Designed miniproteins, single chains, continued (3). Designs and how they scored, part 83

Each design is a single chain, and the fold is of that chain. pLDDT is the mean over its residues in the fold that is shown.

## One batch from the design tools (miniprotein)

Design m10883
Fold by ESMFold2-Fast:
Structure m10883 (fold): chain A 74 residues (1-74)
Amino acid sequence: SQQERLDAIAATLKAQADKLKAQYPEFSEKVDEILEIVDKALAEKDLKEKIKLLKEASFKFHELVEEITAKLKA
C-alpha cells in the first residue's frame, strides 16, 4: 500500500538521520528536529499530512547534509 511505502521511506530517513547524529554529534540538535518530524509522520493517519511531513523531513535532512558538507570543505 501507499502507507507501507511511506512508512518504509520514513524508516530509511530515520536510520540515515541516526547515523548522521552518531557521526556528527555537534549537529545532534538539528538531527533531533528532523527525527521529531519523522516520528510525527510515522504516527500520522492522514495520508496527505504524512506525505507533507515526510517531504519536510527530507528537505531538512538534505539541507543539513549540505551544511555538513560545506563545513567539511572549509
Scores: mean pLDDT 86

Design m10884
Fold by ESMFold2-Fast:
Order: structure tokens, then sequence, then C-alpha cells
Structure m10884 (fold): chain A 84 residues (1-84)
């Protein structure tokens, strides 16, 4: 049980790091898209950046879902350890 908790803690930390990195990259892509959207001549570049941001946002959502699932399991294991 404690080994399982330790492994989940490591997996949760890894997922959290990946999620935070994805969010930072997403913010950067959105900022770049906004700059291109300021000029109609760059609408195609803005659209490409928005599509990349969409893909990254989907990945961030998947990471967040995994993080939430791991958190629920971690809570259950912690309760079991405390009651052992």
Amino acid sequence: LEDEKSNLDKETDDLDSKYNNAKKELDDLKDQADKYNANPSYSSQAKQLEEKAKDLDNKAEELYKKLSEKGSKLYSLTMEINNS
C-alpha cells in the first residue's frame, strides 16, 4: 500500500509537471495568435496557432483527467493506510 502510494505520488508529480508545461505552452500560443489576429493579413497564421493551441488544450484536459483519477486513488490508498 505505501509503495503504491509512493508510485502514485511520483506519477501525480510527473502528470502535474506535464500539465503545467502544456498550460504554459498553450498560453504562449494564444498570445502569438492574438498578435497575428491584430492584422487580417496574418489570419491564416493565427488560425494555425489556434489549431495548435486547441490540440495542446485537449492534451492538457487529458492530463488533468488522469491527474484527477490518480488523486482519487491516492486518497483511497491514504485512507486505507491510515486505517491499517
Scores: mean pLDDT 75

Design m10885
Fold by ESMFold2-Fast:
Structure m10885 (fold): chain A 90 residues (1-90)
Amino acid sequence: SLEERLRREEERRRRELEERAREMEEKLERYGPDDEEVRREMLRAMIEMHREGVEEGSTGPLEESLARALEHARAAGDELTVALLEEEMA
């Protein structure tokens, strides 16, 4: 059904976003965990992806997307990403 197709589309988008976040984290490890400039740039890129997804109607409201990203960062113990997300959300 159309409803099932939309649900699958949303689930696919969420997975893509999570996958890209993991790729960004891997990249940050490569440059060093304390490279705040690189991490800040990657985080801003992620926020822009969320905004684009909201415009396309794929990711839901930006605030909810940022809240999910913050929860993921907290669960992972990623203190730098938590601090940067809190700064961007302030």
Scores: mean pLDDT 64

Design m10886
Fold by ESMFold2-Fast:
Structure m10886 (fold): chain A 95 residues (1-95)
Amino acid sequence: SMEEERLKEILKRLTEIAKEHGPDEVIERVEEARKKLGEIAEEIAKKVGASTPIVRAIDALEFIYAVLNEDKEEIEKVIKRIEERHRAAAAEEAA
């Protein structure tokens, strides 16, 4: 699956970061990325009027991978996809 392929790339990147910066740095970066994604999803849900925060497994993996690569463009792209999904869900609930 797409999630499995992205998870493999994340694990490879985590190994590279651990080799360069140590394992504690990896854990801290992953936990911070997870926390930020949750906060972003909640803020987006409130902004667009969605009843619940919506994050798909693939969005979470893509976000973590982008954060680990310090890829600001990809981070913004993933956030925009999450926002568009929340807007669609809010519109469907209102219909």
Scores: mean pLDDT 80

Design m10887
Fold by ESMFold2-Fast:
Parts: structure tokens; C-alpha cells; sequence
Structure m10887 (fold): chain A 83 residues (1-83)
């Protein structure tokens, strides 16, 4: 049981994570094989949203964004290394 406000705050942080994932993916897209673009994009968005969902409720949007960017960058680099 959680308040509407808590649910909305979590959704907003997930949105921040998704935006961070799209930005990092755009920065690294030239290093990703064309055949893997869709798969890596989808997994990157998932990682970003997960970082947002798991962020402390009192974390600032800037903190969530920075954390998601680092997590997504590491995730994408790891995926590229396995190709």
C-alpha cells in the first residue's frame, strides 16, 4: 500500500532514468553494430528505468539522472563488449 504521491514520484524518477538512457544511447550509437541497435536500446531504457525506480524517494532529479547515466553507460559498454 503506497500513496498516489509516492507512485507518481517513482514514475517520475523512472522517466528521468529513461531520458538518461536515451541520451547515453545517442552518445554511443556509432559504436553499436546496426544489427544490435534495437536490442541494446531496449535494454538500456530498462536499465535507466530500473535505476529511477530504485532511487531513494528523497534523491534529487539531478542525482537520479547522473546515477542513471553512469549505470546505462556501463550497461551499454558491457553489451558492446559481448558482441
Amino acid sequence: FESREEVLAKAEKMGIGARAALEVFDELEDEIPESELGRILASAIGRGMAEGANAPLDASDEEVYARAREAVREHIRREIARI
Scores: mean pLDDT 83

Design m10888
Fold by ESMFold2-Fast:
Formats: structure tokens, C-alpha cells, sequence
Structure m10888 (fold): chain A 90 residues (1-90)
């Protein structure tokens, strides 16, 4: 789907920003990925919502691993993404 393609681009760009040490941009892109997952869920596209949320979980964990000083912000993103998966499974 076009949303999966947009999500993949956000994910790839966030990864590149992390490699460059630009954690604020990576956090912004991860937030955008979660917003896209929430939109997919609202549209009833549960499979897309799960995929995008899983990508956001991966980014959030990577941010915590590479930038421990940002753990509070990254855990907020992780919890939002987990919430999407939990709500879709119900």
C-alpha cells in the first residue's frame, strides 16, 4: 500500500538520521511513523497499522540503545506503538 511505502521511507530516513547522530530528527520521523500507523488503524487497515507500529517499536528501541539520554522520549514512542498493536488485536 502507499502507506506502507511512506512508512518505509520514514523508517529508512530515521535510520539514516540515527547513523548521522541527528537524534531529534529521528524522534520526529518516528513520531510521524506512529501517526501514520494510527491513521491506518482509523481506516481499518489493521495489517498496515501493525507493520508501521512494529517499525516504530524498532526505531524507539534503537534510539534508547544509541542515545540513553533520550530514553524518556523514546519510551513514550514505544508505548504509543505498542498501544496500536494491542488495540488492533482486540
Amino acid sequence: SSMLQQGQQLYDTARQQLDAGNVDQALTLTNQLIDLAEEAKRNGDNETAIQLAQQAIDLSLEIMRRFPEEVARAIGLLLRALGIITEVEL
Scores: mean pLDDT 89

Design m10889
Fold by ESMFold2-Fast:
Structure m10889 (fold): chain A 94 residues (1-94)
Amino acid sequence: MSRLQVWARQKIEEALADPSRAAELLEQMAGRILIYTNLIATESNIPEDEMFEKISEIGDLVLEILRAIQEGDRAAAQAEAQKLLDLINDVEKA
């Protein structure tokens, strides 16, 4: 697991522990992931259209995690978080 993936998981766990801060913590997480993902995209062999699709999916997963946390569904939040981490891993290995 990369440093980015460890950090992202920590932010999700912090948001689960304090749902009142979930929007702030997940916005910070999403912003940093998007910056890092865009930097990797410039060096990757992934076509631009596929990268835009992955970036869009990252955003959608962050919103799903936020929704699950706000609804008190820890299991759903953790499932969506794992999908996000898997997607970040795919981008980092490209």
Scores: mean pLDDT 78

Design m10890
Fold by ESMFold2-Fast:
Structure m10890 (fold): chain A 92 residues (1-92)
Amino acid sequence: MTQEQLDIEVEGALVLIQAAVTKLAIERNKDKIDPETYKKIKELVEKAQDLAEQAVEGLRAGKITPEQARKMLDEARKLIDEANKLLEEALK
């Protein structure tokens, strides 16, 4: 495994941890979040998880390049950031 592949594995794991934290936060605050906003946050987090898993697994399988994997992880991070912004606004 190259250092670049290891770095992407670590970044993917961090994205998955962040997604899990956001998912736990919406479950704990379900009574304080309107159903439409809850659904939107959940969809964003699940899409981010799928992208992170596809990036890591695709790179391991040699199906995508490290550049493509990083782009997918960047997209996943943006989705988590959007989900967290919606959660913050919902809890005001």
Scores: mean pLDDT 86

Design m10891
Fold by ESMFold2-Fast:
Structure m10891 (fold): chain A 77 residues (1-77)
Amino acid sequence: LSEEQRKEMAEQSLAMGRAMIEMALHNGDEETKKRFEELRKQVEDAYKKGDNEALKKAVEELNKLADEAVRKGYSLP
Protein backbone atom coordinates (compact mmCIF):
# COMPACT_ATOMS: atom_id res chain seq x y z
CA LEU A 1 0.00 0.00 0.00
CA SER A 2 1.13 3.55 -0.72
CA GLU A 3 1.20 6.07 2.14
CA GLU A 4 -1.82 7.79 0.55
CA GLN A 5 -3.76 4.50 0.46
CA ARG A 6 -2.79 3.69 4.08
CA LYS A 7 -3.90 7.12 5.31
CA GLU A 8 -7.20 6.97 3.39
CA MET A 9 -7.95 3.45 4.63
CA ALA A 10 -7.21 4.41 8.25
CA GLU A 11 -9.21 7.66 8.07
CA GLN A 12 -12.25 5.95 6.50
CA SER A 13 -12.21 3.11 9.05
CA LEU A 14 -11.81 5.47 12.02
CA ALA A 15 -14.70 7.64 10.77
CA MET A 16 -16.94 4.59 10.30
CA GLY A 17 -15.97 3.25 13.73
CA ARG A 18 -16.88 6.57 15.35
CA ALA A 19 -20.29 6.54 13.63
CA MET A 20 -20.85 2.94 14.78
CA ILE A 21 -19.92 3.86 18.38
CA GLU A 22 -22.56 6.63 18.31
CA MET A 23 -25.12 4.21 16.88
CA ALA A 24 -24.33 1.51 19.46
CA LEU A 25 -24.59 4.06 22.30
CA HIS A 26 -27.96 5.29 21.00
CA ASN A 27 -29.21 1.67 21.04
CA GLY A 28 -27.77 0.91 24.51
CA ASP A 29 -25.32 -1.68 23.15
CA GLU A 30 -22.35 -1.11 25.47
CA GLU A 31 -20.56 -4.31 24.37
CA THR A 32 -20.61 -3.37 20.67
CA LYS A 33 -19.48 0.19 21.54
CA LYS A 34 -16.48 -1.23 23.44
CA ARG A 35 -15.59 -3.55 20.55
CA PHE A 36 -15.59 -0.63 18.08
CA GLU A 37 -13.42 1.42 20.47
CA GLU A 38 -10.89 -1.44 20.62
CA LEU A 39 -10.88 -1.85 16.82
CA ARG A 40 -10.40 1.90 16.26
CA LYS A 41 -7.36 1.74 18.56
CA GLN A 42 -6.00 -1.23 16.58
CA VAL A 43 -6.42 0.67 13.28
CA GLU A 44 -4.65 3.75 14.70
CA ASP A 45 -1.82 1.71 16.25
CA ALA A 46 -1.26 -0.31 13.05
CA TYR A 47 -1.20 2.86 10.93
CA LYS A 48 1.33 4.55 13.25
CA LYS A 49 3.57 1.45 13.25
CA GLY A 50 3.50 1.16 9.45
CA ASP A 51 2.17 -2.41 9.76
CA ASN A 52 0.18 -3.04 6.57
CA GLU A 53 -0.92 -6.54 7.61
CA ALA A 54 -2.17 -5.37 11.02
CA LEU A 55 -3.91 -2.38 9.41
CA LYS A 56 -5.73 -4.56 6.86
CA LYS A 57 -6.74 -7.04 9.58
CA ALA A 58 -8.05 -4.31 11.89
CA VAL A 59 -10.00 -2.70 9.01
CA GLU A 60 -11.52 -6.09 8.06
CA GLU A 61 -12.55 -6.78 11.68
CA LEU A 62 -14.12 -3.32 11.97
CA ASN A 63 -16.00 -3.79 8.67
CA LYS A 64 -17.33 -7.17 9.83
CA LEU A 65 -18.56 -5.70 13.12
CA ALA A 66 -20.18 -2.79 11.25
CA ASP A 67 -21.99 -5.25 8.97
CA GLU A 68 -23.29 -7.11 12.06
CA ALA A 69 -24.51 -3.81 13.57
CA VAL A 70 -26.31 -2.84 10.35
CA ARG A 71 -27.94 -6.29 10.20
CA LYS A 72 -29.29 -5.68 13.73
CA GLY A 73 -31.17 -2.66 12.37
CA TYR A 74 -29.71 -0.05 14.72
CA SER A 75 -31.64 3.22 14.78
CA LEU A 76 -29.76 6.49 14.32
CA PRO A 77 -29.61 9.00 17.24
Scores: mean pLDDT 80

Design m10892
Fold by ESMFold2-Fast:
Structure m10892 (fold): chain A 107 residues (1-107)
Amino acid sequence: SREDVIALVQKFIQQLQADLDQLKASTDPKEKRRIVLNIVASATLTSVQLLLLAPDDPEIQAFADQLLQYAGKIDKAAQESNWEEALKLIQQLIQINQQFLAQLQAA
């Protein structure tokens, strides 16, 4: 249902905000990589759960694909130890989720 999609996106935003704060506070490259892996895993899982909740919704399908694209970009930035780019991409991912949530709530 739409309510289940809203709840899933809200939960994902909360998780991303917590992980972003932890990443900003970390000075250990190993911990930074662990946090990014958690973000990538969460984005991937959220994408799958969105498709399971709304398999025939093209807007949800497009959003799920967008989450996977960002997960890939964030993972690549972390592999290159480009923490500035990783932080920027995570902030953009939060904004995209917030915009999508607003669209869902306006309908």
Scores: mean pLDDT 90

Design m10893
Fold by ESMFold2-Fast:
Structure m10893 (fold): chain A 82 residues (1-82)
Amino acid sequence: MKIKFEKFGDKIDYNKITDDDELVMSKELADKYGLVDGDEVTLAFNEKNELIGVYNREVPEVDPITGEKVANTKKVKVKIED
């Protein structure tokens, strides 16, 4: 199973997650990652609380692409903008 790490741009950070724990994204971005509305994803943050990865459910202790240690995780639901 190949998990592709990809950062959702520099403008999607912790402050762009809703109070209902939803990660809002465009339909084009969701289609690119193979996500649908209501999918559960896990956000991975480094020790500085910077977003380092988005994973479908499983989060490694160290990001395999950047080598950064995952310090915190948060589960959110995908909300697609039409």
Scores: mean pLDDT 63

Design m10894
Fold by ESMFold2-Fast:
Structure m10894 (fold): chain A 85 residues (1-85)
Amino acid sequence: SLEQLAQEHANVAFDADRVKELINELAKLAIAQAEEAISNGADPSTLREIIKQLQQLLELTTDPEIRSQLEAQIARLKAKLAELG
């Protein structure tokens, strides 16, 4: 995992706790931005870009609550994208 890699590379200024906090914070911000994009009627290309970003964050996060929220938001964005196609 990214957290394990950070622990192994301490000499390159990796901090496992800091990396985990950053990933969790980025995930929460991305979820909020995705919600705003849906509300503002974002175009299909923007929705596809957001889906890719959320999927990448899902691969990086280990927190089950945040993983669940990311999966739910990806599903909502995919549903919105289907409505536009």
Scores: mean pLDDT 79

Design m10895
Fold by ESMFold2-Fast:
Structure m10895 (fold): chain A 73 residues (1-73)
Amino acid sequence: SKYEKEFKKVMDKQLSKIKDPKYQKKFREIGKQILEWARELSKQMPEEKVLTIAMARLIAESVELYLEKKKEE
């Protein structure tokens, strides 16, 4: 769908900011889980609304991973 393509663009943009392969792998797994959640919820709600929330969650998760990495330094 058009909205899943936009989700992938946001995913790719956030991944490009993560240089550590360990955190790249973790972020890809989080992104997969968010997309699976969004697909399930889209059965009950408009896809546009669900994928908009999913993209916002994806950005929030990238910030959380950045803070987690800082705690390990």
Scores: mean pLDDT 83

Design m10896
Fold by ESMFold2-Fast:
Structure m10896 (fold): chain A 92 residues (1-92)
Amino acid sequence: SKEEVLEQLEELRRQLEKAKTKEEAIEIAEQVYKLVVPVILTDESLSVEEKIGRILRLIGLLIDVRRSKTVEEAKKKAKELIDYAIEIVKEL
């Protein structure tokens, strides 16, 4: 359900706060992506164009996390990804 997905995203946000390595931040960001993409794809209220736009934005944010040079930058970018994912799911 939407509520269960939001609860999982908030838990991933808490895990991100405790992350000590760039690799941990990347793993959390990848979990967010894998959780949210099926929710977007199966939503009947969104057009194909809206689904593509949201997924491309998530991919771009995930790339930003992976390309981060420091732990703090990776955590900042991963937080932006989580915040965007929460916004998308709340609007469904």
Scores: mean pLDDT 89

Design m10897
Fold by ESMFold2-Fast:
Structure m10897 (fold): chain A 84 residues (1-84)
Amino acid sequence: MLSLEEALSRLNEISKQLDEAETEEELKEVQKELSKLLLEMGYDKEWIEKKEKEIESLSFEEQKSKLATLITAEKIRLVGEEVE
């Protein structure tokens, strides 16, 4: 399991890659990196695969928004802030 600091650092890197993503191919790479990180953080593989499939069925803009939401929610969870 990753340390809190390492997990936050990697989430910030993935978030930056997401912001810079302009193509479907770049977005797919961001999605894979996030899925890999979530697995390393101890999330269930079946849950991750379900989320990945859900996101992959969406439009480019919807995928980008959903990935940003997941990254933000995970960062909030790690720092102990309330999620709205």
Scores: mean pLDDT 78

Design m10898
Fold by ESMFold2-Fast:
Structure m10898 (fold): chain A 73 residues (1-73)
Amino acid sequence: ASPGERELLELLAEASLLVMRATIAKKAGDKEALKEAVERLREVLERMKAHPEASEEEIEEVEAVVEEFEKEA
């Protein structure tokens, strides 16, 4: 496995953790934590878009989740 493949897997793992954080914050009514999680998830999404080995389908799925949380923030 290349360093790039590992970086992509780490980005996907980070995105998953941030989605969990956003979900918890939303259920708790913690608007500050929700906004922070969405902001970090946006940063991960931008890195995924810049990654040559990232699948368009995976990027689209993460983007859809970000947009959903942003509508509720």
Scores: mean pLDDT 81

Design m10899
Fold by ESMFold2-Fast:
Structure m10899 (fold): chain A 61 residues (1-61)
Amino acid sequence: SAEEELMKFIEELAKEMIAKGVPEEKIAQVVHDAYEMFDAGESVEEIKEKAKEKVKEVLEE
């Protein structure tokens, strides 16, 4: 399902952020925002793109 696909993607993304030392608060925000977008009816593809951009920004800080 789309929800399962998003969940797997977010789990992988969270693991990468943890490995790179991103603070838990920022990781939680990225995860929360992704699920809010899903609940709002955004496509999994659009959510993945937005999440990747946010992670890139966080890693550059």
Scores: mean pLDDT 81

Design m10900
Fold by ESMFold2-Fast:
Order: sequence, then structure tokens, then C-alpha cells
Structure m10900 (fold): chain A 92 residues (1-92)
Amino acid sequence: SQREQQLQAHAALQRALQEGAPPEEIINAVLALGYAMQLSNKQVSWILEQIARAEEKRGRREHAERLLQEALKIRQMDEKTHQELTKKAFEE
């Protein structure tokens, strides 16, 4: 069900954050959540920016920088490219 997919995607993101996963895993988890929740590129970008601030506060500056770079890239994407990117992350 759609709700179960959303809960699983959210749980995966929370686990990645708690375990201090590499930024690429965090990015993929946010993209998968974005697909499951039908979030816009602006909303996905905003979530990545919030996570980046949390990572910087924890002293993980390189993680924060990578997350901000991806957030900026996603913010500039057209709707079709964003939909394809989030779908790919969800299907992995």
C-alpha cells in the first residue's frame, strides 16, 4: 500500500540518519521518500538542506556540504527529471 511504502521510506531515512550513513545513502533515502510522498523538487531540496544543517551541527561538515550541493542541483531540476530521479531512488 502507498501508506506502507511511505512509512518504510521514512523509517529507512531515520535509520540512515541515526547510523551516520554516508551522504549518498541519505540522499537516496530522501529521494525515495520524495517519490513515495509525491514531493516537489523544492520540498526535497528543503529536506536535504535541513539534514545538512543537522550534520553541520554534529561536526560532519563534508557530509553537510555534499547534501547542500545535491539540494541546489535538485532545486534547479525540471519536474520530469526530478520525477525520474526520485523514482529511480525508490526502485533501488
Scores: mean pLDDT 88

Design m10901
Fold by ESMFold2-Fast:
Structure m10901 (fold): chain A 72 residues (1-72)
Amino acid sequence: SIMDKLQHMKDFAQSVKSLAPILSDKLIQDINDAIKAYEKGDVMAYTKHMMSAIGLIVELELETGIEFNLPS
């Protein structure tokens, strides 16, 4: 489900937090904001926060050398 994917993104942020705390906290915040927007049906806010979250995942991978793996 979409909520499971969002939870996996938060789990990734938490797992790399010791290596990149500022970027990890930003990712957690964007995912939490995306969840709130999704629950409210705010498509524009959801899309904005998801685009930000995807960018932060790429930055975290580059900073930490740890890959984000989304379950199939």
Scores: mean pLDDT 85

Design m10902
Fold by ESMFold2-Fast:
Structure m10902 (fold): chain A 62 residues (1-62)
Amino acid sequence: MSTEDAIKETFRRMNVKELTPEQLYLGILIFGGDPKEAQKIVEEAKREGKKRVSLDEALKML
């Protein structure tokens, strides 16, 4: 199972549709994703003023 698939299935089961950038960062790390890529995703979202990131948007950034 890829990191993307693991995140998607976990949040689907928990009925989570949106994440804070910090929650997304931790999710990527827990499922064995690259910390450097996770940090770039979080910084991009913060720069755009996003307080929450949709699961679909997060998966496109992985």
Scores: mean pLDDT 67

Design m10903
Fold by ESMFold2-Fast:
Structure m10903 (fold): chain A 109 residues (1-109)
Amino acid sequence: MEEIKKEMLELIEELIEAGLYKSAEKYLEELKKKMKPEEQKELDKKYEKWKEEAKRKEEALKKELEEIEKEDPEKARELERERIARLIGRVLRELGDVIQAELELRKKE
């Protein structure tokens, strides 16, 4: 049980970093169903902090990419594509693991 909570929290954090806030909220709500109201409040505070931190990082990256774009627009686009591709690949692997675990649980019901 504790391991599943940790995996779900890591997945939510990865989804937030990837800018997939809607998917992150879906898994957050699923995790909350398994928690006491007090734990849910703690999780909500963590989620708000993660979103705020992710937005700050996104703004910093936008400024950095804007500077690179002024010197070499093609290089900036290539770096952004590589970054997005790596993030998507990582998130898809994590989602695949969670989906597989969910399917195994349903077989035992």
Scores: mean pLDDT 71

Design m10904
Fold by ESMFold2-Fast:
Structure m10904 (fold): chain A 102 residues (1-102)
Amino acid sequence: MDKEKVKEFVLSFLHEEGGFGATKEPSYLLTKAALLLLNELGGVPSEYEEQLLKAADIVVLALQKSPVVKSRDLNGNEIEADLSDEKLIEAMQKELLKAAGV
């Protein structure tokens, strides 16, 4: 699988879903899954550092209030998600890889 193509897809996805001004509410579940996936892929170029730090801060602030948050899935459906559920995060990472890996 082309790691650079996956990174570009995930960065574009974080721009839309991570609360960088495009959506009303950040998708906390997808933001956490995407950040962990980018870290597993060896990180990204320094020009994306500010966006990644902002996305990480959004997840941290949500977790300080409750581990269970309202979020969106990859189909845009509003769900309640436990951000501490490692299996749920892994499932979202697999869906992101599938979406990027065409």
Scores: mean pLDDT 70

Design m10905
Fold by ESMFold2-Fast:
Structure m10905 (fold): chain A 79 residues (1-79)
Amino acid sequence: MDEFGFTELHKLALSKDLEEVKKGIERAKQENIDVNAKDINGNTAYDYIKKSNIPEEVKKLILDFIKSHPNYDPELEKK
């Protein structure tokens, strides 16, 4: 969507601030964000969460949002 295909959800997956993540998830719910969206490198927000060194509370909050989203493709978790 932008020059890198980086969505708001990708930004949240790299955040260490629980309050920023909570606000970002609420915005993502309102904007009907595509939780399966891949950036220019072919990575989803889920891929970044798996590799990132962010607090567990932040990871859980973002993962719960992604997995509960009706558009989520569970096959993305297997890779």
Scores: mean pLDDT 70

Design m10906
Fold by ESMFold2-Fast:
Order: structure tokens, then C-alpha cells, then sequence
Structure m10906 (fold): chain A 101 residues (1-101)
């Protein structure tokens, strides 16, 4: 059955980074249908500080990289969306990370 099989990696809840370090999130599609990926980073006040989107083709992997230049606590949310015979599908991965100076 044609479907997407997105695998999100590189997000660990409680991850600690230094200011200027790169956060990398990789999405693999192990399925037969494209997947649309959105990664959003919010600060402690709920402001979107970074966002990236990509389409991951069947059998493809894409890495979304972010550099955070300000210390603080951030929420990272990655959503992968596709359609198959069951209709619209979504998987989500989220993590809270801390950036230290």
C-alpha cells in the first residue's frame, strides 16, 4: 500500500546546546509516498525564532539545521504530513532544549 513512513531523529528532550551550536534534525522517508515536513522552534515566550520546511521523497533523507545564537529554553516541534488511502496522516516529534552561553 503506498504510504509514507517518516522517521524523525536528532531530537532529544532535555538536550543542552551552547550558543552558536547547530541543532540538526533528520527526517527519513522509508515509504512510497512523499512527506511534507515542518520544523518550528519557539522560545520560552512562545515566539517562533526559527522555522524550516522540506518535502522528503520516497527513500530520501533530509536534515534541517538550526543555529541558536541566544541562551534560553526552546521548544522544537517537527511535524511530518502525508496522504494515503486512509486520508491525511501526521506524525509529530517534540523536544524541549536548553541553550547555554
Amino acid sequence: EPTAVPRISGLTDGLVLGVGDTLSVTVENLGDSPVDVRATIRDADGNVVASKEATVAPGESKTLSFTLTRAGTYTVVVTARWEDSRGPQEVESSATITVVD
Scores: mean pLDDT 84

Design m10907
Fold by ESMFold2-Fast:
Structure m10907 (fold): chain A 89 residues (1-89)
Amino acid sequence: SRQALLDELSEEYAEEGERVEARAAAARRVLSEAEREEIRARLRWLIEQAKAGGTLEDLREAIRFGVEWADKVEDELLEEMQREAEALA
């Protein structure tokens, strides 16, 4: 069911968001542009793995990584993740 899948993924996303907020004070290190590029490349790779017929676990890993680095990467990557979640439902 699409609704059941989206509810599960939304719940996981919310849990990761709470953990990211709790860690925000400790994760105030300024990233270099090279580090940001590596994070974006990793997110893109995880999204592409999900698109290529990966498992729900691949999508969950992408969500966890995206949420952890949300303040350091472009919102477009997180939006792409959400679109892939909808496509898998």
Scores: mean pLDDT 62

Design m10908
Fold by ESMFold2-Fast:
Structure m10908 (fold): chain A 100 residues (1-100)
Amino acid sequence: LLELLEEVIELAEKTIEAAEKGDIEKAKKLAEELYEKVKETVKAASKELPKTSENAAKVTALAITAIGLRISAELEDLEGVISDARAIKELAEELKEEYE
């Protein structure tokens, strides 16, 4: 899980950078990679995180935000891609703190 969270954070940062530069094609590709990595992370989190309402809420928020990211990318809404990728990064950092 920790390694997946670190990969999500790195992909989110790259997605934000591409979108901020106006590179639509790169932002779309990175957003799709981030979406798939979040799906893997959510599955791992369901097995490895303590079974608390707080953790369940954060994992659910991560999954929902990733769906939003994919929609924003398909619509070429770069502001939406930036917003969703930032939210994913923050949620992943919060979940990572559970192990630090």
Scores: mean pLDDT 80

Design m10909
Fold by ESMFold2-Fast:
Structure m10909 (fold): chain A 83 residues (1-83)
Amino acid sequence: MREAGGQAIQGARPRLEEIVREARSLGVPPEAVYLRVNDDGSVEAFVDEEAMRAAGASEEDIRRLRERTQAVADEVNRQAAAL
């Protein structure tokens, strides 16, 4: 993991953990929501929508979790670009 990207991810960890806790409260596997670090240091939000639907999450809940995870990835990318 690149040092700058690692620091930005660490800063976003509390937000990601909150999203994971929300997913768990909806019966969604925590591994269905995560951030992936690409080779260029950019961060990609990953949301397994099929796993969420299989767990019984509503389409609205899936969309909100996706939007929140994407917002975290966008923030990490902005912070990494500013370093």
Scores: mean pLDDT 74

Design m10910
Fold by ESMFold2-Fast:
Structure m10910 (fold): chain A 65 residues (1-65)
Amino acid sequence: SARAEAAREASSKFSKEVQEVLREIGRKLREIGDGIDAGIKEAQALRKQGASEEEARAALSEKAK
């Protein structure tokens, strides 16, 4: 039973560690996604105002960093 308890504790710790890593990756990916989305919106707004394609691409690249 002590071995079974140790196995359950190890599985619980592994599960928590995996969940924490996945949550952190998810947060970072969301931040990157938000930056890209903001860049696209800014690039579209600039193009709507008559800015060049190069200016729009520069704004997108800056926000996506």
Scores: mean pLDDT 73

Design m10911
Fold by ESMFold2-Fast:
Structure m10911 (fold): chain A 64 residues (1-64)
Amino acid sequence: SLRDVAREMNKIIQEGYENKDIEGARKQVEDLIDSSTSLSPAQKEALRAMAEQMIKGAEADLKK
C-alpha cells in the first residue's frame, strides 16, 4: 500500500542519515518506488517529491 511504501521510504532515509550515506538512501528509495507495482503513477510522483524534500533536509543537516 502507499502507507507501507512511505513507511519503508522513511526508514531508508533515516538509516542513510545515521550512516551518512544519503546517496545510497536516494538510490534505495528510487528503486523502492519504481518497483512498487501497487502504486499509481500519481502516487509514485507524490512519494518521489516527498523523498526529495526529506533527502534535501538530511543533506543540509549533515553539512552543518
Scores: mean pLDDT 81

Design m10912
Fold by ESMFold2-Fast:
Structure m10912 (fold): chain A 80 residues (1-80)
Amino acid sequence: DVQKQGLLLGSQLLIKFGKEAGVESEAQKYADQVQQYIDQGDLVKAGQVLDEGIDFVMSKADPETQRRFREEMDRLVRSL
């Protein structure tokens, strides 16, 4: 449950920062894939897809957006 919640909240951050990076539609596609793997019970693949989405958004984001994304992900991990 905690792992599933982390993946869902991580997907929300992915969409938020994808929008700031100008790649909201691509971030949404990664988030949709994360949800599909969660629905299948494959939390390992869900995590891998989330990591791929984060890497993609970070590659498109400016340094300030990258910093804020890392900070919010760190806060999320500490809150789980």
Scores: mean pLDDT 87

Design m10913
Fold by ESMFold2-Fast:
Parts: C-alpha cells; structure tokens; sequence
Structure m10913 (fold): chain A 85 residues (1-85)
C-alpha cells in the first residue's frame, strides 16, 4: 500500500510537469501548426483529468472507491496513448 501510494504520487508529479511543459509550448511556441495545437490541447485536458483522478485516489481510504478510480485512470491513460502514439 505504501509502494502503491508512492507510485501514484510520483506519476501525479510527472503528469503535473508534463502539463506545465505543454502549457509553456502552447503559449510560447509560434511554430506550432493548428493541428499540433489541437493535439496538445487534447493531451492537456486528459493529463489534467488524470491529475484530478490521482488526487481523488490519494485522498480515498475506501478500497472499492480506490478500485473504481484506478480503473478510470487506466482508461484515461489508454486515451492519452491513442492521442500521443
């Protein structure tokens, strides 16, 4: 359980860092095409949803709620991979 929480905290931080990177690019990279901007915006929305789900996961003490949130995180991860592949 300690390892699972540590992994969730680590992944949350990694997604928060990626959010900041993408937001910086969208504001400062004048070379991005409209298609690239839309792809980055979609990835940004999913990453923000994933961070919110990790916050809910880390705050939860209910095993059934944790299981449900973990499943939702997995589905968002697959959605993100589809956009970034």
Amino acid sequence: SEQVKANAEKLKKEFEEEIKRIEYMLKNDTTLTPAQKERLKKALEILKEMVELYDKYLASTDPEEQKKIRHEIHLKYLELLKITG
Scores: mean pLDDT 88

Design m10914
Fold by ESMFold2-Fast:
Structure m10914 (fold): chain A 77 residues (1-77)
Amino acid sequence: KAEELIEESLALLRELGREDLAEKVQKFNENLKANPKLKWTDKEIAINALFVAAQALREAGRLEEAKELVKKAQELL
């Protein structure tokens, strides 16, 4: 479910050679776990990961795949 979408987003970022973005997403998730006052749901974390992956796809010129990731993120809202 949400964890699978996060893992897929991270794998996609690494496939695109965007280790910088994959690291930012992982650090963001770690920071959220370290800050109990910031109650982010698994869905919210997955939505963030999907949007980061969609941006990387758009920068790579893969516009249709980027649109599908945005659609998946919107379905979680």
Scores: mean pLDDT 78

Design m10915
Fold by ESMFold2-Fast:
Structure m10915 (fold): chain A 76 residues (1-76)
Amino acid sequence: MSEATRLALLAQVYLNQGDYEKAAKLAEEALSLTPEDNLVMRATLLDILSKAYEGLGDLEKAKELKERSRELQKQA
């Protein structure tokens, strides 16, 4: 398993537990390790980040991240 995949799975676990700050941190770290041409993984991580920021109350950032995730999903 790649480090990016491991961090993405951990981010999802913390997101499901309501630990939005840790979920965002892990998803951002995974995103930094993910190549720009890996659209599927990047879309998944942006979706996790969107949900984390929604949980944190940053609805504008959550919306921007969700739109970026959807755009990458169309290209993947």
Scores: mean pLDDT 84

Design m10916
Fold by ESMFold2-Fast:
Structure m10916 (fold): chain A 60 residues (1-60)
Amino acid sequence: SVEGKKEGLINTLKALSEDPTLTEEQKRLIQEAIERVKQATSEDEINKLKDELSKKLTEL
């Protein structure tokens, strides 16, 4: 379900944000992604948000 996918991704991102090796900018991007995932209404939108975050994190 879309809700199950949102919850799973939010939990994964929260765990990731606890990594002490992350920069403040990376932590901010993760928090922004969590808020956007909460507003997502489709699985495709969730996948796009995940891809966007991955690209932003790898560009830092």
Scores: mean pLDDT 80

